# Designed miniproteins, single chains: the designs that were tried, part 115

Each design is a single chain, and the fold is of that chain. pLDDT is the mean over its residues in the fold that is shown.

## One batch from the design tools (miniprotein)

Design m3988
Fold by ESMFold2-Fast:
Structure m3988 (fold): chain A 96 residues (1-96)
Amino acid sequence: AAAREEARARAEELRANLPPELQAVLDEVEARIEAGDYEAAVALLVEEIERTPALSEEEKEALKKVIEHLLTSEKEEAILGAVQILAAIQLLEERA
């Protein structure tokens, strides 16, 4: 509980330094994760990563927080989703 509250506070600070478009996507992704709709959350984030030409270090840190949240879930769909996000980041870096 306390660790999640601290992680959320740090994620909000990271978000303040992100492009507005990515902030909006991350807000929607978290809303879907809270609703238990992991597949929709992951699909939205992967689409945003794939349409982005490059990721900054701040953007990568924000994405790592989402990946960590998904990996700590007991849901198989959330864990698979974390892997899909990581693969999308790898593919983006290979294109650069």
Scores: mean pLDDT 75

Design m3989
Fold by ESMFold2-Fast:
Structure m3989 (fold): chain A 83 residues (1-83)
Amino acid sequence: SMEERRREVERNGRSLLAAVEKAGVVVDDELLRALAEKWGVPVSALTAPDVGEPASEEVVKEVVDFAIEKDTERGIELIKKAA
C-alpha cells in the first residue's frame, strides 16, 4: 500500500539517498524536498539514520526511478533555457 511505501521511505532515508547517489543523481535541497513531497515524509526523515529493516527492492527502485526522472526533467529544462 502507499502507507507501507511511506513508512519504508521514512525509516530508510540514508540508504535510499545513497542508492540515488549511486545511480548518478546529485542529492540537493530541491531533490530532498521533491522526495519528501512525493512520499509524504518530512525532509528530516530523509536525512535521519536508518531504523529497522532495510527498504525493499521495490521501494529502492521507486525512489531511484523518481530521482532519475526529476534529474532528467531538470536537465531538459536547463538545456532549453541555454538554447
Scores: mean pLDDT 80

Design m3990
Fold by ESMFold2-Fast:
Structure m3990 (fold): chain A 55 residues (1-55)
Amino acid sequence: SQDELDNLIRQRRDVVNQVMQQGYDQGLSVRQVMELGNQVYHQLSSQLGKQRSSL
């Protein structure tokens, strides 16, 4: 359903934002925070894609 997909997209965004904020709080550079956010985004996107393929 559209609502289920929208919820998963929101959760991915929230997790990425949380991880990036934690990086800033721990004194990581902007570049390092962006790399961390990108890594987490790709990891979650891969997992979301696998779940969609199973449905």
Scores: mean pLDDT 78

Design m3991
Fold by ESMFold2-Fast:
Structure m3991 (fold): chain A 84 residues (1-84)
Amino acid sequence: MVIVGVVTASEEDAKRLLEALSKHPMVESAELVSGTTVRTVLKDMEPEEAMKLAIELAEEAGSRILSIVVLRDGEVVLARTFEP
């Protein structure tokens, strides 16, 4: 199980990303943790593929992201920050 946390630039960006994630077949669940933070549980995949999927879905949804964290087995394995 891989968990991806995404911090977006706005609440609207978070909602767009949540909608896109919720429609994807590799997503088991997605929820808003805060107004600008989305938490997604993905089917078992490599952490780099999970991060890439989150970035691609954000771009397709027109959602602006500030940071992404990928957790596997409760540990942070990947993290990225983006310039505004």
Scores: mean pLDDT 83

Design m3992
Fold by ESMFold2-Fast:
Structure m3992 (fold): chain A 64 residues (1-64)
Amino acid sequence: LTPEQLQADIENTRKAIEELDKKIAEYEKRLAQGDPEAPVNLARLYAAKGILEAALTWLEEQLK
Protein backbone atom coordinates (compact mmCIF):
# COMPACT_ATOMS: atom_id res chain seq x y z
CA LEU A 1 0.00 0.00 0.00
CA THR A 2 1.28 3.47 -0.91
CA PRO A 3 0.77 6.44 1.46
CA GLU A 4 -1.42 8.03 -1.26
CA GLN A 5 -3.72 4.98 -1.38
CA LEU A 6 -3.93 4.86 2.42
CA GLN A 7 -4.75 8.59 2.59
CA ALA A 8 -7.53 8.16 -0.01
CA ASP A 9 -9.01 5.22 1.93
CA ILE A 10 -8.83 7.22 5.19
CA GLU A 11 -10.63 10.21 3.61
CA ASN A 12 -13.33 7.96 2.10
CA THR A 13 -13.83 6.16 5.43
CA ARG A 14 -14.12 9.47 7.35
CA LYS A 15 -16.71 10.70 4.83
CA ALA A 16 -18.69 7.46 5.22
CA ILE A 17 -18.63 7.83 9.03
CA GLU A 18 -19.85 11.46 8.77
CA GLU A 19 -22.77 10.41 6.53
CA LEU A 20 -23.58 7.55 8.91
CA ASP A 21 -23.53 9.93 11.91
CA LYS A 22 -26.18 12.07 10.19
CA LYS A 23 -28.41 9.00 9.78
CA ILE A 24 -27.84 7.99 13.41
CA ALA A 25 -28.85 11.50 14.57
CA GLU A 26 -32.04 11.27 12.48
CA TYR A 27 -33.01 7.89 13.95
CA GLU A 28 -32.15 9.03 17.51
CA LYS A 29 -34.73 11.82 17.05
CA ARG A 30 -37.23 9.23 15.76
CA LEU A 31 -36.51 7.01 18.78
CA ALA A 32 -37.21 9.97 21.12
CA GLN A 33 -40.55 10.41 19.30
CA GLY A 34 -41.53 6.78 20.01
CA ASP A 35 -40.91 5.29 16.54
CA PRO A 36 -41.14 1.49 17.12
CA GLU A 37 -38.79 0.80 14.17
CA ALA A 38 -36.07 3.22 15.37
CA PRO A 39 -34.36 0.80 17.86
CA VAL A 40 -33.63 -1.89 15.22
CA ASN A 41 -32.52 0.71 12.65
CA LEU A 42 -30.24 2.36 15.23
CA ALA A 43 -28.75 -1.06 16.11
CA ARG A 44 -27.93 -1.62 12.42
CA LEU A 45 -26.45 1.87 12.04
CA TYR A 46 -24.31 1.54 15.20
CA ALA A 47 -23.03 -1.85 13.99
CA ALA A 48 -22.05 -0.27 10.63
CA LYS A 49 -20.36 2.63 12.45
CA GLY A 50 -18.33 0.19 14.59
CA ILE A 51 -17.07 -1.55 11.45
CA LEU A 52 -16.10 1.76 9.80
CA GLU A 53 -14.37 3.04 12.97
CA ALA A 54 -12.37 -0.22 13.20
CA ALA A 55 -11.41 0.13 9.52
CA LEU A 56 -10.34 3.76 10.05
CA THR A 57 -8.18 2.80 13.06
CA TRP A 58 -6.53 0.02 11.02
CA LEU A 59 -5.87 2.36 8.05
CA GLU A 60 -4.36 5.07 10.31
CA GLU A 61 -2.12 2.43 11.95
CA GLN A 62 -0.78 1.51 8.46
CA LEU A 63 0.50 5.11 8.02
CA LYS A 64 3.00 4.55 10.87
Scores: mean pLDDT 83

Design m3993
Fold by ESMFold2-Fast:
Structure m3993 (fold): chain A 61 residues (1-61)
Amino acid sequence: SDIEELQKLGREAKEKLDELKKKGEFEKARQLIEYMNKALEYYARGEYKKAIEYVKKGLEI
């Protein structure tokens, strides 16, 4: 469940990142990458709920 949600949110984040880059919004793109990197760190520790929280924060940019 959490892993499937993370996979879905991760794809949405990648799509948003591509959009930001195409629009030249490089500062927002950088912020999104930072949130995605934090989410990956929590995912690697098995903290899936925190990983989800950080992807969602990135999607709010």
Scores: mean pLDDT 88

Design m3994
Fold by ESMFold2-Fast:
Structure m3994 (fold): chain A 94 residues (1-94)
Amino acid sequence: LGEAPPVVDKEKFGKLATVVSESVGKNAKEENPKGPSITTALDLMEKSGIKISKKDLNGIIGASLVGDTERLIEILEKILEKHGIKIDLKEATK
C-alpha cells in the first residue's frame, strides 16, 4: 500500500497547508472555544478532495477540543502526508 499520487496543485494545497497550520497554532496558543478553526480546516480539506476517515475525524476533533496538540498534529500530518502534503505542524504551535 502507498497509493496517494504526489501530483498536487501547489497553489491550492499551499493555501490548505497554511489554513491547517494556522488552525493548529490557534488551537495550541489561544484559549478560545476549541474546534472552530480546526473544523474550518477539516471542511477545506474535504473540499480539496482529502478524504478523512471517521476515526481520524473524531480523533482530530477530540484532540482539538481537549487541547491535545501533540495528538492533533500526529493525525493531521499523517493524513496530509498520505495526500502528498508535507507540513511541519509543530512549528505552528511554538
Scores: mean pLDDT 67

Design m3995
Fold by ESMFold2-Fast:
Structure m3995 (fold): chain A 120 residues (1-120)
Amino acid sequence: SLAELLRLMERGRRLTREIAEEMVERAAERLGLDEAARERLRELAGGVFVGYEFIAAVVVVALEEGVPEERIIEALQTIAGMKREDAEFVIRTVKEILAEDPEASVGEIADRLVQELAKK
């Protein structure tokens, strides 16, 4: 029935929001983000389940806040299960993109991260 489908969709939205908030909280704790930076991460992350969009948002906010690269690497290893070499590559690539286009969206950064990682 339509009512059953709508209930299933709402359950999915609630679960998605709960997991998204848990992932944002975990990233903020690992990076030592204050309340303002945490809200910025929540805003940029939006749809946390797009994978590299969440990773791009985490790295962008961490770089904006001056978080040391070693701490960003540790956070990416813990949250995204990345190997050190992949985390280092992601951080470097995000820095390069932002140096060329400081206005690049999280989506644009994520798309390029996917393309560059696929070449490895």
Scores: mean pLDDT 79

Design m3996
Fold by ESMFold2-Fast:
Structure m3996 (fold): chain A 67 residues (1-67)
Amino acid sequence: MNIEKHREELKKMKEEMKKKGWPESLIEGIAEGMKLIVLGVERVILKNQGVPQDVIDQRLREIEEGL
């Protein structure tokens, strides 16, 4: 997973939604939902690859802090 790429994609999404006149609270709610999906998907991928739980937990913290 590339944290910077996901951060840039979230930023572009927020900018597009603001241009369309969506409420800020709705935009932030959608962004948080997408962030949770990204973390959930990465957790499943790493578990399926046999990565140890401590390494998974560290990776997810890095992603969460980076988003």
Scores: mean pLDDT 78

Design m3997
Fold by ESMFold2-Fast:
Structure m3997 (fold): chain A 116 residues (1-116)
Amino acid sequence: LVEEVEAAISEAGRAQADAQVRRLADIILRNAEKTLKELNASEQDFETLRRVVDLALAGRDQEAVQLANEAIEKGKKEGEQAFKVALVIEETLGVVQLVRAVERVAAAREDLKARK
């Protein structure tokens, strides 16, 4: 499904979708950082959050998922608050990936609607 949608997007449509994804990801990241601050997260937790988002924006989804899962496993060992921090990181990754999928589908639909 995702591969078929990506194949249907023009270069111009993909560039527009990527620009919109980056804009929305910035808003999502800032909201996630506010939540981490409320949870008294460490500087390393903020770095992990930013790294996960950067990997997702670069299309390196497998690495982003692996990093988020490593944060979850570490959180399980360190206690409930650390686990909550890891959940925010994983949820943020999921939201960024969903936004990318939605914007790519929208771009593909517009390209197909251009009478070809």
Scores: mean pLDDT 80

Design m3998
Fold by ESMFold2-Fast:
Structure m3998 (fold): chain A 79 residues (1-79)
Amino acid sequence: SHMDELIERLKEAIENGDVDAVKQIVEELKKNGSKEDYERVAKLVQEYAEKNPTFTPEQQEVIDLVMEAIKPYLEELEK
């Protein structure tokens, strides 16, 4: 699906520290993402952080961008 492709692209963008790609993908997630999609993204970021405890500044920036973008949606859905 389009969302599965976006999440796969997001994973690659995070691994590469591609800030511009992450910004574009996050905007698409805001327009088309469901609760399940936001939960999948949060799990992906958490798993990446657990497996890769050392980040470049660019990787940290993209992780922060993703988490800040999905945080309001996750908080609303977990109430």
Scores: mean pLDDT 75

Design m3999
Fold by ESMFold2-Fast:
Formats: structure tokens, sequence, C-alpha cells
Structure m3999 (fold): chain A 87 residues (1-87)
């Protein structure tokens, strides 16, 4: 399932634990999306992202999960992450 694989890939980005990924692989898509939302929120807080940046990034993530072309979504997310971080 491409959607499930995309969810797992994103979960790996926000939490790289192998045990969590193995457990996540057994979950239905709805539960994976809920898990990703929690992991994303924790990651975004740790990265010091503004609420606006978090919203923009989640919109891109949601498009990716819904089956948008990986290349286009990855470039959009990457660009927005760079802009939001501005170290």
Amino acid sequence: DPRKERLLELIRIFDGSEELLERARTLPVEELEALLRRLFAEWAEAMGLSPEAQEILWEGIDLYIEGEEEEKVREKIRQKLIEAKQK
C-alpha cells in the first residue's frame, strides 16, 4: 500500500526507532496517520517551528500521504523546512 509506505517513511523521519517502525507496520492507515501527527508535533516543537510553519508542513505531509508525487512534495517540504528553520 503506497499510502501506508509513505506514512512509515515519514514516521521514520520524525522517529527513527526500529521497534516503533515494526509496530507501526502492523497498524491500519488511520492509526498510522494519528501516530505521525503526534510524532510530527513532538518533532516540530523540538525544532522550534512556529504554529504557521507547522501548519504549512503538515499540509505538505498530508498531500504526500494522499498520493501526491514524492518528488514534488519532498521539494515543497524541504524548501518550507529550510525557510522555517532559518538558523
Scores: mean pLDDT 75

Design m4000
Fold by ESMFold2-Fast:
Structure m4000 (fold): chain A 94 residues (1-94)
Amino acid sequence: SMEELKKKLEEEIKKLYEEFLKSTDPAERMNLLFKLAGIGNEAIKLKLEEVVKLIIEVLKELRKIAQSRNDTALVKYIDELIEVLEKKLKEMEE
């Protein structure tokens, strides 16, 4: 059950990443980031460190893409989200 949940969250993260790459609408891209933040919060509650680490890695890649597109608002939100998730990850120590 927990292994299946981890896999489902990982697949959802991958789908959101691919949707972000294909999207040209800033509002849609921001909504996809909100969905990633939601998965991150659930992973934190469930103490799924690997899923939180995966989201941080994905966000760092999305940040580079947003910056290359000069999406300043998205870059700002991604930076804030990474900071929150990295802080929470440190609190989840193995």
Scores: mean pLDDT 87

